# Designs tried in a protein design run: designed miniproteins, single chains, continued (5). Part 104

Each design is a single chain, and the fold is of that chain. pLDDT is the mean over its residues in the fold that is shown.

## One batch from the design tools (miniprotein)

Design m19610
Fold by ESMFold2-Fast:
Structure m19610 (fold): chain A 67 residues (1-67)
Amino acid sequence: GMEDARKAAEAAEKYAKAGEGAATATSLHEVLRHGIKSEEAKRAAEAALEYSKDPAAQELARKVLEA
């Protein structure tokens, strides 16, 4: 639901800023699974691109921003 998508986006932003690439990628994958465009999803994707060193997290972030 929308709450699950929002929670995933907030988790992705927090994990990205904490440097946890695998957790960031998992959370972004959940955001994409819900398919909901939101400001929280965009912020999470931007944080992943800025802070995450994980290539999978960066690829998923790009997909969120382009969706």
Scores: mean pLDDT 78

Design m19611
Fold by ESMFold2-Fast:
Structure m19611 (fold): chain A 76 residues (1-76)
Amino acid sequence: PTKAQIEEEIDLAMLRMVYAVSQLMSEEDIESLSPEEAERLSKTLNRAADELEKRGETDMSEELRKKAELLEKVAK
């Protein structure tokens, strides 16, 4: 593989890890966060969702956006 292909594989693996960790979080876990923690995590998940959407991973992106919206409700 080329250097660009290796870098893309690493980036995709990191995005999939973020997705996997987000799916382990229960609604109760999210509700237990402080508003400040929830705001930071929501921004992180939305950025990961944007990157997954650019790569055609629309289903994973949508799931991350749903978690981010739930976190944003806790933050406000």
Scores: mean pLDDT 80

Design m19612
Fold by ESMFold2-Fast:
Structure m19612 (fold): chain A 95 residues (1-95)
Amino acid sequence: MKARVRIRAGKRTVTIEIEAPPGVNAGVIANEIGKEMLKKGLAKDYEIEYASFTRAVLRLTLSPGVDGLDAAREAAEIAKKILKEAGIEPEIEIE
């Protein structure tokens, strides 16, 4: 199974779009990424802007002084870890 993760780095936000295969809850994956980014102190808040069974959009509000591209790269590594632990092959794109 493959999941597509598209990460867009902004100045103060990072947006993550997840497209998961059938039987995988994209919203749960988005929530896990958001929590881990908060735990690492890279995001000060997150919001799931959209969630269906197969697609979710997560917006991270970055902590002061955190670079958007550095945060996007860390989010990509977190997404890879979560997806691999779930037996899902990650396909990740950073913009």
Scores: mean pLDDT 85

Design m19613
Fold by ESMFold2-Fast:
Structure m19613 (fold): chain A 94 residues (1-94)
Amino acid sequence: MSDKEKLLELLEEIIRLAEEVAETEEQKALVKRMRELLEEMKKETDDKKFVELARQFIALALEIISQIKEKNPEAAERMAELVREADEVVLKIE
């Protein structure tokens, strides 16, 4: 598996978890934006732009984590772990 393929799989897992825990319209809008970024990344051939999109995705994921951490600390920790793994893969691409 390439680093890009591994990153895309990690981001898909983050979206799946975010969809399960999203309760507010704001949180659902963040998840929708994350899906749009993931679809853009799948089509992106420039490594620098790919990394920029990945960093935008991670920022949105961190926002969801911050909103859910008091009510759902276990889900927040699982998402944070996936975000840490995604950050490590992003560094290998650029």
Scores: mean pLDDT 86

Design m19614
Fold by ESMFold2-Fast:
Structure m19614 (fold): chain A 92 residues (1-92)
Amino acid sequence: ADTRRLLEAIRKELEQLKKDIEAGVNLKVLATSLGYIADRLAELFPELREEAQKISDEVYKLLKENKITPEKLKEIIDRLQQLVDRALAALE
């Protein structure tokens, strides 16, 4: 798939997840989706791998410890959006 199109799709998915938090969607479902996005970024983008894997590990830990909050998910979304924006900038 086209790398730019993939990153733009992930960015759109992250924006939708932010709206889903505001709409009261189940936080564990949203956290699971964020973990999958982080894992996918780590797999596809070697330059983001360490940061994306760290986010994935943090999400998994929060899920396991039942410490998911809207504020924490929003923080994770913002961090993932920054990684996506960095990858998009590198493509030009």
Scores: mean pLDDT 86

Design m19615
Fold by ESMFold2-Fast:
Structure m19615 (fold): chain A 94 residues (1-94)
Amino acid sequence: STQQQIDDIISNLNQIQSIANSAGDNDTASMVNSQIDDMQQGRVTPDQGEQFMIQVYTSFSRTDPNVAQQVRSIIDDYFQQYPDSPNRSVFNSM
C-alpha cells in the first residue's frame, strides 16, 4: 500500500538522519527531519520521498563520499523492495 511504502521511506530517512548527525552535517540532518515530519503528516507522496532520498545521496556524494556510500546502501535496499519504481532506474544509473 502507499502507507506501507511511506512508512518504509520514513524508516530509511531516520537512518539517513542518524548518519548525517554522526557526520556532523546538521543542515542535512535538519532537512531530513523536516521531510520525516512532512511524510508522517501525509504531505509527501512515495515518489517525492524517493526523490528526496536520491537528492540527499547526491548532496553527500559531493561533500563526503564515505557518508554517500552509507546512504547509497540504504537506498539500494529500498529499491530491492520496490523494484518497479521509476526512480530505481534513475538512481541505479548514478
Scores: mean pLDDT 90

Design m19616
Fold by ESMFold2-Fast:
Structure m19616 (fold): chain A 70 residues (1-70)
Amino acid sequence: SKETLEKIKEELRRYAKERGIEVEDSAINTIAEASQGDLEKARELLDLAAKAGNGHVTATIARVIANARS
């Protein structure tokens, strides 16, 4: 549900902040939607995107990583 996606987005923002990852809001949305409600998958996608972006996750990087793992 959208409420579950909102919780995943909130957890991703918290996770990124704790690890010093800069994430665009649109990138959070893309990763959360690609996770299909799976918080562990969402964190994995964020970690992969952070590695690709050297700690800065843009919407473009998030989209590429999400599509490659879909």
Scores: mean pLDDT 83

Design m19617
Fold by ESMFold2-Fast:
Structure m19617 (fold): chain A 82 residues (1-82)
Amino acid sequence: SERKREEAVRFSAESLLKAGEDVDRMLEESPELVGARAEARAAELRVQLLREVDEARLEEAEREREEARERYEEELEEVEKK
């Protein structure tokens, strides 16, 4: 279950992100996590650029994204609860 293994590793890295140091160590050991970090950073830079030129539109998009993410996570949790 390669996909499940990658998901578990990403989940662990995300948990360690709160500590910072442990995440950096995992990223150095895993090319896949390094790639994911680069993509996340690129997306963050895009958001920063939009924030500079159109903060109102960006804020709406960020709010919608956050709401959708939260809704999806809640639905996923409900399904997991069974």
Scores: mean pLDDT 60

Design m19618
Fold by ESMFold2-Fast:
Structure m19618 (fold): chain A 89 residues (1-89)
Amino acid sequence: GEEIKKLMEEMIRLSRETLRAVKDGDIPKAIGLTLRLIGLVLDAEARYPDDETLKEVGRLAIEASRLALKGKFDEAEALIRKMEEMLRA
């Protein structure tokens, strides 16, 4: 329960940091953060293969980072907010 919540919080944090890095023009940092996020999502899914909420948050986090890297900031922010709502529910 608590470990899974911390993993989802870290996924959301990395997505927000990626969005911030792209907005600041720091594309190398944004790419590095995205790769770290992908590694975290894959590791989390391997450890908790039956947690559907964790899988969905991981999917949304990766998609938010992809959208941010494409300059689709409003779409990226919307996915980050959706993940935050899922974590609070």
Scores: mean pLDDT 90

Design m19619
Fold by ESMFold2-Fast:
Structure m19619 (fold): chain A 83 residues (1-83)
Amino acid sequence: MKIDIELFKRILEAAKKDNAIVFEGDAEQKLEELWPKIKSIEVEELEDGVYRYTLTLENGEKYEFILKQEGNKTVIGELKPIG
């Protein structure tokens, strides 16, 4: 399922202010670097509360990460290049 990039950015920014999001490893830094280059975001539900996000960049490169809902917090896993 495709999601709105700007809405996703706004949701993450709000969650960061509320201390409701956790980034694993360098995920926050990598995501900030990739934001201006993202063409589309696809989401796949793997199981209840666990989602695979695929970022497709303007140059055709792709990155994926896992998003988990854990209690009152959302955990964003490390961004991995794919392809």
Scores: mean pLDDT 82

Design m19620
Fold by ESMFold2-Fast:
Structure m19620 (fold): chain A 78 residues (1-78)
Amino acid sequence: SMKEYEEALRKVKEIAERMKEELLKLGVSEEEAEQAAQDVVDFAEEMLKEGMDPETVIKLAELYAESLVEAAKEKLKR
């Protein structure tokens, strides 16, 4: 439904914003952090457009965001 779509997209945007803040704190450039945030939102919009369940899309967006933060942390340790 439209309401479920709107709620899922809102939650994904919150996930992307939190990830962006974490990436910036890790020293990732504003440009790269903004691109990563947009990639997470674009991924979720595509999955929703393909008819994937909104709750599943939120979970996948969260995992995607977590993977990007972990990748940034690993680069900083080297």
Scores: mean pLDDT 86

Design m19621
Fold by ESMFold2-Fast:
Structure m19621 (fold): chain A 74 residues (1-74)
Amino acid sequence: SKVKQLVLKGTKDLFRVMADTTDQLIRLRQQLKNAKTDAEKAAIQQQIDDVLAQHKKQVKAILADLDKAVAQAL
């Protein structure tokens, strides 16, 4: 069905973004745990915040692409 094809594509795109974000967060959280100074901790926390902001932007774009694909399929 058209629904199944659109769901599979959207799910694959979302999974890829989630996997990439999770890998980045794991690395940054490990760096944060090992940070020795308040300045280093603040810099790593900013990188975590930036990764989360970028994730939200990428998810929004994928959902917009899904909506466009649904409109074209109808």
Scores: mean pLDDT 89

Design m19622
Fold by ESMFold2-Fast:
Structure m19622 (fold): chain A 66 residues (1-66)
Amino acid sequence: SRDPALDLASYLVSHAGEVISTAEIEERFGLGEDFEAVLAQARTLLESLGYRVEEVPGEGVRLVRP
């Protein structure tokens, strides 16, 4: 996809409330060096819509519904 941040945001929305591991995101999206930047963009987009992106130390991220 041309917009990996939107793809990641859509994936997190479909799995809201679940912890999605950093390894799973990397395997699914292949972001490599861009991982932090794409995650930051997805977080900004989701927060503008009323969601919260929580980092779970040592595990991954979880999306909290508005």
Scores: mean pLDDT 81

Design m19623
Fold by ESMFold2-Fast:
Structure m19623 (fold): chain A 68 residues (1-68)
Amino acid sequence: MAAAEELWRRLNPEGAETIPVAELARALSEAFGLSEATARAILEAYGDGVRVSREGALRAYAEAARLA
């Protein structure tokens, strides 16, 4: 999914394996008009509560898009 890949690249310019959940939660909130609490709840299923992998981020993006 092009939009999810673009978001991942924007939040992870250094090419790290994981990014902070807080950064992705804010980005999902802005992209889909969700509260940050809702975005963080989605990420709870796909991350370790602190950081999220690329695969987890793409799955969380898809779920946020479905809920919006």
Scores: mean pLDDT 77

Design m19624
Fold by ESMFold2-Fast:
Structure m19624 (fold): chain A 83 residues (1-83)
Amino acid sequence: LAEEAKEAIIEAARLAAELGKDLTLGLNVPLSIDEIAEAAKAAAEELAKEGYETSVDVGSSSVTVTATDPKTGATATVTLNAV
């Protein structure tokens, strides 16, 4: 589940970069906010190592990850809602 959330974030960022288009994705996940935040930070760290500009915003009920490819300018925005 946490691994699936991490994979979804990374996949969205890579897809946005490949297409050269912004992508916005919203997911409801049966995880605690702390588990989502951990998965999101892990995804952001992996993407940052690949050259993406990343940010993670941890709210009370959701976590938003943004990843921008500096080559294309394409930004993936993934919001994960704790349910």
Scores: mean pLDDT 84

Design m19625
Fold by ESMFold2-Fast:
Structure m19625 (fold): chain A 85 residues (1-85)
Amino acid sequence: LTPNEQKVLAYVNELTSKYPGISPETLFTVVGGILYRAGKPLDPDAVVEFEKGSWEEEILGKTSATVAELAEAIAEEEVKRLEEE
């Protein structure tokens, strides 16, 4: 694994510990999707900016955040969705 992939995996493991109802593979996919959209190579520490009034601003309360912060918010939404199944 590259250093960035190891960082993502470590972060996913931390999220899995916080959100045991969600699979590590799903969390990895969420983080990877965010990084891909931001144009960043698997770096959870990358800062991304959002448009005012976007969904991301609504959940984070700010127009910029690290990919890790956004991934946590999305993971929380994913856990909520899975718990309803």
Scores: mean pLDDT 64

Design m19626
Fold by ESMFold2-Fast:
Structure m19626 (fold): chain A 67 residues (1-67)
Amino acid sequence: SEEVFKRFLEIVEENRERARKNFPKEILEKAEEEMAKAPSPVEAMDAGGRGVAEALGLELDGPVVKS
């Protein structure tokens, strides 16, 4: 649902801000490049969120997006 996506994007944005302060630009640029290569916006959001979470040492259990 839209509320789930909004919350997911909020978490991704917070994680990005923390990663930007703690990780090299090269890692963040790679994450953005992977999102740009995604065939759809939904897959791009999932790829970005998982990439940032992995860089922070967080593991996402199962699919975050429900449709």
Scores: mean pLDDT 61

Design m19627
Fold by ESMFold2-Fast:
Structure m19627 (fold): chain A 62 residues (1-62)
Amino acid sequence: GPASEEAARKAAEGAGKAAADGAFSPEQAYTLARNEAREAGASEEDVERAGREAYKLALQAS
């Protein structure tokens, strides 16, 4: 639902930004985004989406 999608989006953006700033590798951003989304109550589908989006953002910033 919307709350799960919002939690996943915020996790992906946060992890992706941190990786773009040089704090994390794309692989670390993927793991961080998944953990943050899950802790925020996102569904497993949205958790996986958050990880993939963070990985993509980190890779594009590298």
Scores: mean pLDDT 81

Design m19628
Fold by ESMFold2-Fast:
Structure m19628 (fold): chain A 58 residues (1-58)
Amino acid sequence: MKTLKVRIYAESPEDAERAARLAVEAAKQLGYDRIEVETFSTPEIGEVAREAVERELA
């Protein structure tokens, strides 16, 4: 299982969601099977990024 770990530095939930969507798109194009997201932000921003990744992978 090919896994991509992505670190997101985001100042807002909107920025985190956009970055997560682009990361999922890029991972799919490059043949990655799984994405793990690490954020350097508030817990709220981290939650938004994780939810966006889950939504895009569905």
Scores: mean pLDDT 72

Design m19629
Fold by ESMFold2-Fast:
Structure m19629 (fold): chain A 68 residues (1-68)
Amino acid sequence: SMMEQIEEFRERLVAAARTLLAQGMSPEAVLRFALHEWRKWAEENNVPPELAEEAERELRREVERLAA
C-alpha cells in the first residue's frame, strides 16, 4: 500500500540520517538531505499532498530528535 511504502522510505531516510550524523555531517545538512530526498520521492511516486506533508513532519521530528 502507499502508506506502507511511505513508512518504509521514511525509515530508510532516518537510518541514512543516523549514519550521516555518525560520520560527522552537521544536523542542518542532514535535515536538508533527508527533506530533499523525501520531497523528490513523494513527487516521483505521486504521494497525495496531505500524506506527503504529514510524512515530512514525522521525518523532520525523527531526524531532529537524532541530532538532539
Scores: mean pLDDT 88

Design m19630
Fold by ESMFold2-Fast:
Structure m19630 (fold): chain A 69 residues (1-69)
Amino acid sequence: MLELSEEELRRLAEEAGVSVETVRRAIEAINRAGLDPATLTAEELARLAGVSRETARRILEALRRLTGL
């Protein structure tokens, strides 16, 4: 389960080049599905969060960098 503060969500959105709302949706989708962000694929996240594969890839890359995964 990912517990990110509002500040961390904003930082992730900036790093990924997407809106805070898009990042929040992605994190909620990951938590709801009980998936490990370290092993989650961009395709799986895109499907779960309703975003493009490219957007999902950027979010996962930013999230892994910020969490040290």
Scores: mean pLDDT 79

Design m19631
Fold by ESMFold2-Fast:
Structure m19631 (fold): chain A 81 residues (1-81)
Amino acid sequence: SRSDDISRQVYQRAIDLGLSDDQARQIGRSVYQTSQRVGATPSNAQTISDSVYQTALRLGLSRQQAQQISDFVQDYVNTFG
């Protein structure tokens, strides 16, 4: 599904940014759950990215890291959603 594709890509991006496997999995899960709830479409890219940003902050990521993941989610959903 599109939600599976985006969650896997976000997981990989998080790993590439130096996040732990646990942090990357939790962020990927957040993307999956929000995408399933609202739909992984360009019109929902902001909603999905905002949800991921909040999850990243709760996991203890810096605002810079949270923004980098959020921006990646937004760009990916806008391109492939």
Scores: mean pLDDT 85

Design m19632
Fold by ESMFold2-Fast:
Structure m19632 (fold): chain A 94 residues (1-94)
Amino acid sequence: SAAEEEKIKKIEELARKAFEIYNSGPLTPEKEKELNEILDEISELSGLSKEEIKEIFRRAPQASKDKGSTEEEKLEAAEKYVVEEIVKKAKEKE
């Protein structure tokens, strides 16, 4: 449905934003607070626990290690893994 499509789009946008924060350099207290708020919103929209979402982010480097020849390609693969895995699990919870 259109409502489900909009929810998935919002999850994708939030997941990319969280990924950007994780890769923006050292986590300051302000960035950590922003990240936690985004993860809470993904949790509410997806039905996944915050712990499950954090686990997906932790697995991203391993999932992307052989997916490109450059650091940029590996980073893109890691972001794709996070977004697709969260969306997949969100759809399974519906």
Scores: mean pLDDT 82

Design m19633
Fold by ESMFold2-Fast:
Structure m19633 (fold): chain A 66 residues (1-66)
Amino acid sequence: ATLKLTATATRDYTATNADELTLNSGDQVELVSPITDGWAQATNLTTGETGLVPVDVVTVTAASVE
């Protein structure tokens, strides 16, 4: 089972690389990987896009285990 965290973007973030995820303030995201060097793999649940996000731009709002 993998721990998945649901989070809300607290500010806008623009992807600078193709592997990064663009977020708008208020977007819901799911963090699907362990945090490494301040980054996590995430899915933007509002847009359906996936990529890396800096974890300081999101606030965890829920947790689930698959």
Scores: mean pLDDT 77

Design m19634
Fold by ESMFold2-Fast:
Structure m19634 (fold): chain A 87 residues (1-87)
Amino acid sequence: DPEEEALKRNFEKTINFPKEKIDKTDIISGKSFEKSIIKREYALIDDRPGSGKVISPHDYLTIEFTEVNTLPGALFEAGNVKPRFLL
């Protein structure tokens, strides 16, 4: 959905963050899954137009994200993401 992709791009533009590949540390079998959890580290920035400032150099959040079949108007709710790679 192009509108959903636009929302993701806007979110990524607002939040400076690196994306990491799936963490297989918690997978005993060592095999990959079709839908994977992506652990991401985000640095929060001032979202005022044109500011682009990091709110705090130590204000980071880590979000576990897995693919959700339905995301009609929102990117995702981290609290509602079901983790697969827990110890």
Scores: mean pLDDT 39

Design m19635
Fold by ESMFold2-Fast:
Structure m19635 (fold): chain A 72 residues (1-72)
Amino acid sequence: LPGIIRTMIAQTARYLARQGDLEGLREFTRTQLRAYSDYAEEVTEIMVSAARQEGNDEAAEVVREVGEEMLK
């Protein structure tokens, strides 16, 4: 996964987690996993880590649930 994409995903996930925007985070996660399906596990890990770093375990769980659903 390109470094600029990793940075964009991490920063956006942190922002949404900080705002408590769980629906925005869910939709953003779906969009990123659809766009970068070959990197789905890496994308999910980046976003879970970002949400936890902001102290929002609920946001981290939302990302994990979407990742599990989309990876089947």
Scores: mean pLDDT 84

Design m19636
Fold by ESMFold2-Fast:
Structure m19636 (fold): chain A 113 residues (1-113)
Amino acid sequence: MSEEEVRKEIIETAKHIERLTGENLKVEELETVEEMIKKLTEGAKEAVRKDPSLKDVVVIVAETLAKIAEKMGKGEEAQKLRDEIVKAANAGDVEKAEELLEKLTELTIKLVE
């Protein structure tokens, strides 16, 4: 997956989150893919902490990160983390979903650096 393709996936995901939260993440203004991924993840965690009903934001970010990691050759590990995040979010376990999302974020950043 090219850097441009990764940036496009993150920007499209950020636009989706912005429509759900009303908050502009401004990921397109960031210089590196690592900074964009970090901003996307922090935005999702902040949104669900302020409003637990926005748990779908965490799921959306997890799906995007897992897709990027899969295209970089770590699909099995990333998909497992994504499935665990979805399960935690659906159970209302926001703390567990955030912990698992952080692990998926670290995995994805390591692949794109």
Scores: mean pLDDT 82

Design m19637
Fold by ESMFold2-Fast:
Structure m19637 (fold): chain A 91 residues (1-91)
Amino acid sequence: LKEEIEKRLKETDDPAEKAILNVLLAIYYYRQGKKDEAEKYFEEAKKYAFLSGHGLVSTLHLVDSIEEIADLKYISGLFIEEQKKLYEETK
């Protein structure tokens, strides 16, 4: 999963997709207990979310911490949706 996300992140030019992929990496590291790495990717995600102009993705720049995103049902939905797209593209 992590390697697939990192590969897609290198291949995409879409700021919205870059934001979502960085959120996926941030959540991955947060679940591993690596909060410093999670914060780094989360800040990168907020930067691209702001640049994307995409409604739901842009919501990321309004979140102060990665812990808060876990409580946002819509952002969690985007995470699941993008994960499914990555699996379909790597088949």
Scores: mean pLDDT 64

Design m19638
Fold by ESMFold2-Fast:
Structure m19638 (fold): chain A 77 residues (1-77)
Amino acid sequence: MELWKPSPALKAALKAVGATKDVYTPRELAELLSDFLEKFLDKEKRTVTLPDGTVFPSGAEAADWLEAELAKAEKVE
């Protein structure tokens, strides 16, 4: 099973949804990213505000940021 070590920024974002592991499977990462977007998306304003105060003007831009951070994750063999 492939395990991935998230970037420090991604690890901090995942901690906001209660995920504190050092390595994740691709399936676990996909589920956690979905949970993160659902938890932090303001449905009325369509904005995503991170715990550090960073505001994305749409869920799509927040998803793009998460995908970029996921691409920085290191595969653990």
Scores: mean pLDDT 70

Design m19639
Fold by ESMFold2-Fast:
Structure m19639 (fold): chain A 100 residues (1-100)
Amino acid sequence: SMEEELEKWIEEVMKLIEDTVAQAKANNWSAEKLRSSILGVLRLFLRELKEHFSKEDVEKAMKKVLERLEELAKKETDPAVKEALLETIKEFRKEVEKEL
């Protein structure tokens, strides 16, 4: 179903974001590199969703992704990584509001 497909896309982007955070921590990435990498992933994801799903499904998916990103940031114990995640979420939320 479209709902099951949408949930799979959400799980795949969240895994990619979590892997990116893990890579950043393992390799001591700058906050800017982490922010630009995650923002790039999120921008590509939004673009791909808009090509394949209805506006309502895109809005639902973006709400779920943003909620999961906020949860990820809340659980983050590294202050620099946490701040980079929060700034990325803030910037991307503004972009989503303009696009939807």
Scores: mean pLDDT 88

Design m19640
Fold by ESMFold2-Fast:
Structure m19640 (fold): chain A 90 residues (1-90)
Amino acid sequence: VEEYTEAGTLGGLGGGKGTAEGILEHDVPDEQKELAKEGAQKAIEDGTKAGTANGRKLGELKEKAIEENNETLARAAEEGARGLIDLGKS
């Protein structure tokens, strides 16, 4: 669970940073630059929170799969975590 929660946090942070960079790369009027900065910061915060929550759910799914000896479900949870790690590295 802990490793999956960390993977989710990294993925969410990466996704949030990507969104923030997209917002900040827009050529906005000076009067809108503060709103763009606030939007970028919120994207990082919201992405990180969502990633952490999703990572925890994947960790719980993996534990349940092990308990039920369900290799298909275990692989699905692991692939989800891999995707989050890859997103964080992007």
Scores: mean pLDDT 72

Design m19641
Fold by ESMFold2-Fast:
Structure m19641 (fold): chain A 75 residues (1-75)
Amino acid sequence: MKEKIIEKLNEVIELADGPLRLAIEDALKQVKKSTNLEEIKRIIDALLRFAEAHGAEPQVLELLKEIKEEVDKML
């Protein structure tokens, strides 16, 4: 289950640049180290908020929302 979230985050990294890419890479590192789904949810929620605040492309926002939905289904 966690592996699917990691795979999707790697897909989003390829569509992002600059500060957003660094934020996604940091979130990916945190998700890989986490063993708690509620912690993973907080990481993904924070990443989505950051992307929205920095005007991420609709394609990136949709993928991050899909990742959030996937995490929510695991809780």
Scores: mean pLDDT 82

Design m19642
Fold by ESMFold2-Fast:
Structure m19642 (fold): chain A 89 residues (1-89)
Amino acid sequence: SKTTVTIRVGDTVVTVTVDTDTGEVTVKITNPDGSEATFTATLRRGETRTFRFGDTEVVVVLLPDGRVVAIVTGPDGRQAQGVTSQRVG
């Protein structure tokens, strides 16, 4: 199954899609200028992965309890976070 979290920081939009069966995470970053990038990685419990595109940083953590947390830092240094309602495994 897949679950999706959308995080907004100013005009920056980040969509994190998690495959709860595999731990595969797809991160789509849309910057204020309309440029976009998509990254895919498979995370294990306790693992942290960082994605950068332009001046935007996204830190994705697969927690020991199976939830995924994403922390977005926009170009101006403001942060927002999102957490999945469904767990991996």
Scores: mean pLDDT 86

Design m19643
Fold by ESMFold2-Fast:
Structure m19643 (fold): chain A 97 residues (1-97)
Amino acid sequence: KIDEAIEQAFESALYSSDSAYLAKKQGNDEAATLGQQSASYSRQGGILLSQGNIDGAIDQLRQSARLSQQSAKLSTGDAKGYGLTAAKLSREAIKLL
């Protein structure tokens, strides 16, 4: 259902933001930048879903998942875990559409 996809998209954005914050605290500026970009794409995906723009949302969520996965590959510990969770949530949001 679209409401569940919206919820997962915004939850993905929160996990990406938290991952980026932890990466930045650890001095991993590259992972932090990718995580922040991922969070932006997930938020846009959720907004587009709320407006009924399914195709636009899928494109944004795909970019979010890709960037969160890349951020996670450069990260360790909780930053990596949150990044992987964010990527999973964006992919699951797409599956609900």
Scores: mean pLDDT 90

Design m19644
Fold by ESMFold2-Fast:
Structure m19644 (fold): chain A 71 residues (1-71)
Amino acid sequence: ELSDQQQMEIAMAFVEAYEAAKAAGASEAEALRIGEQAALDVIRKLQPGAEYEVTATVRADGTIVLTVRRL
C-alpha cells in the first residue's frame, strides 16, 4: 500500500507535469497523459516490483482526480 506521504508525492508529480505541459501549449488530453506518466514513474521508484495503473479524470469544476490502482 502507498503511504499518505507517497500519495502526496505522486499527486505533486502529476500536477507539476500536467501544469508544465499545459503551459507549453499541450492539449488537455496530452497534459493528462503526461501527468499520468510522471505519476507512474514516481510510483515505480517508490514501489519497485509492484505494478500500478494511474488514471486521471477531470471534473466539471476543474478538479483532477487521480485513481491509483495496484494490479
Scores: mean pLDDT 81

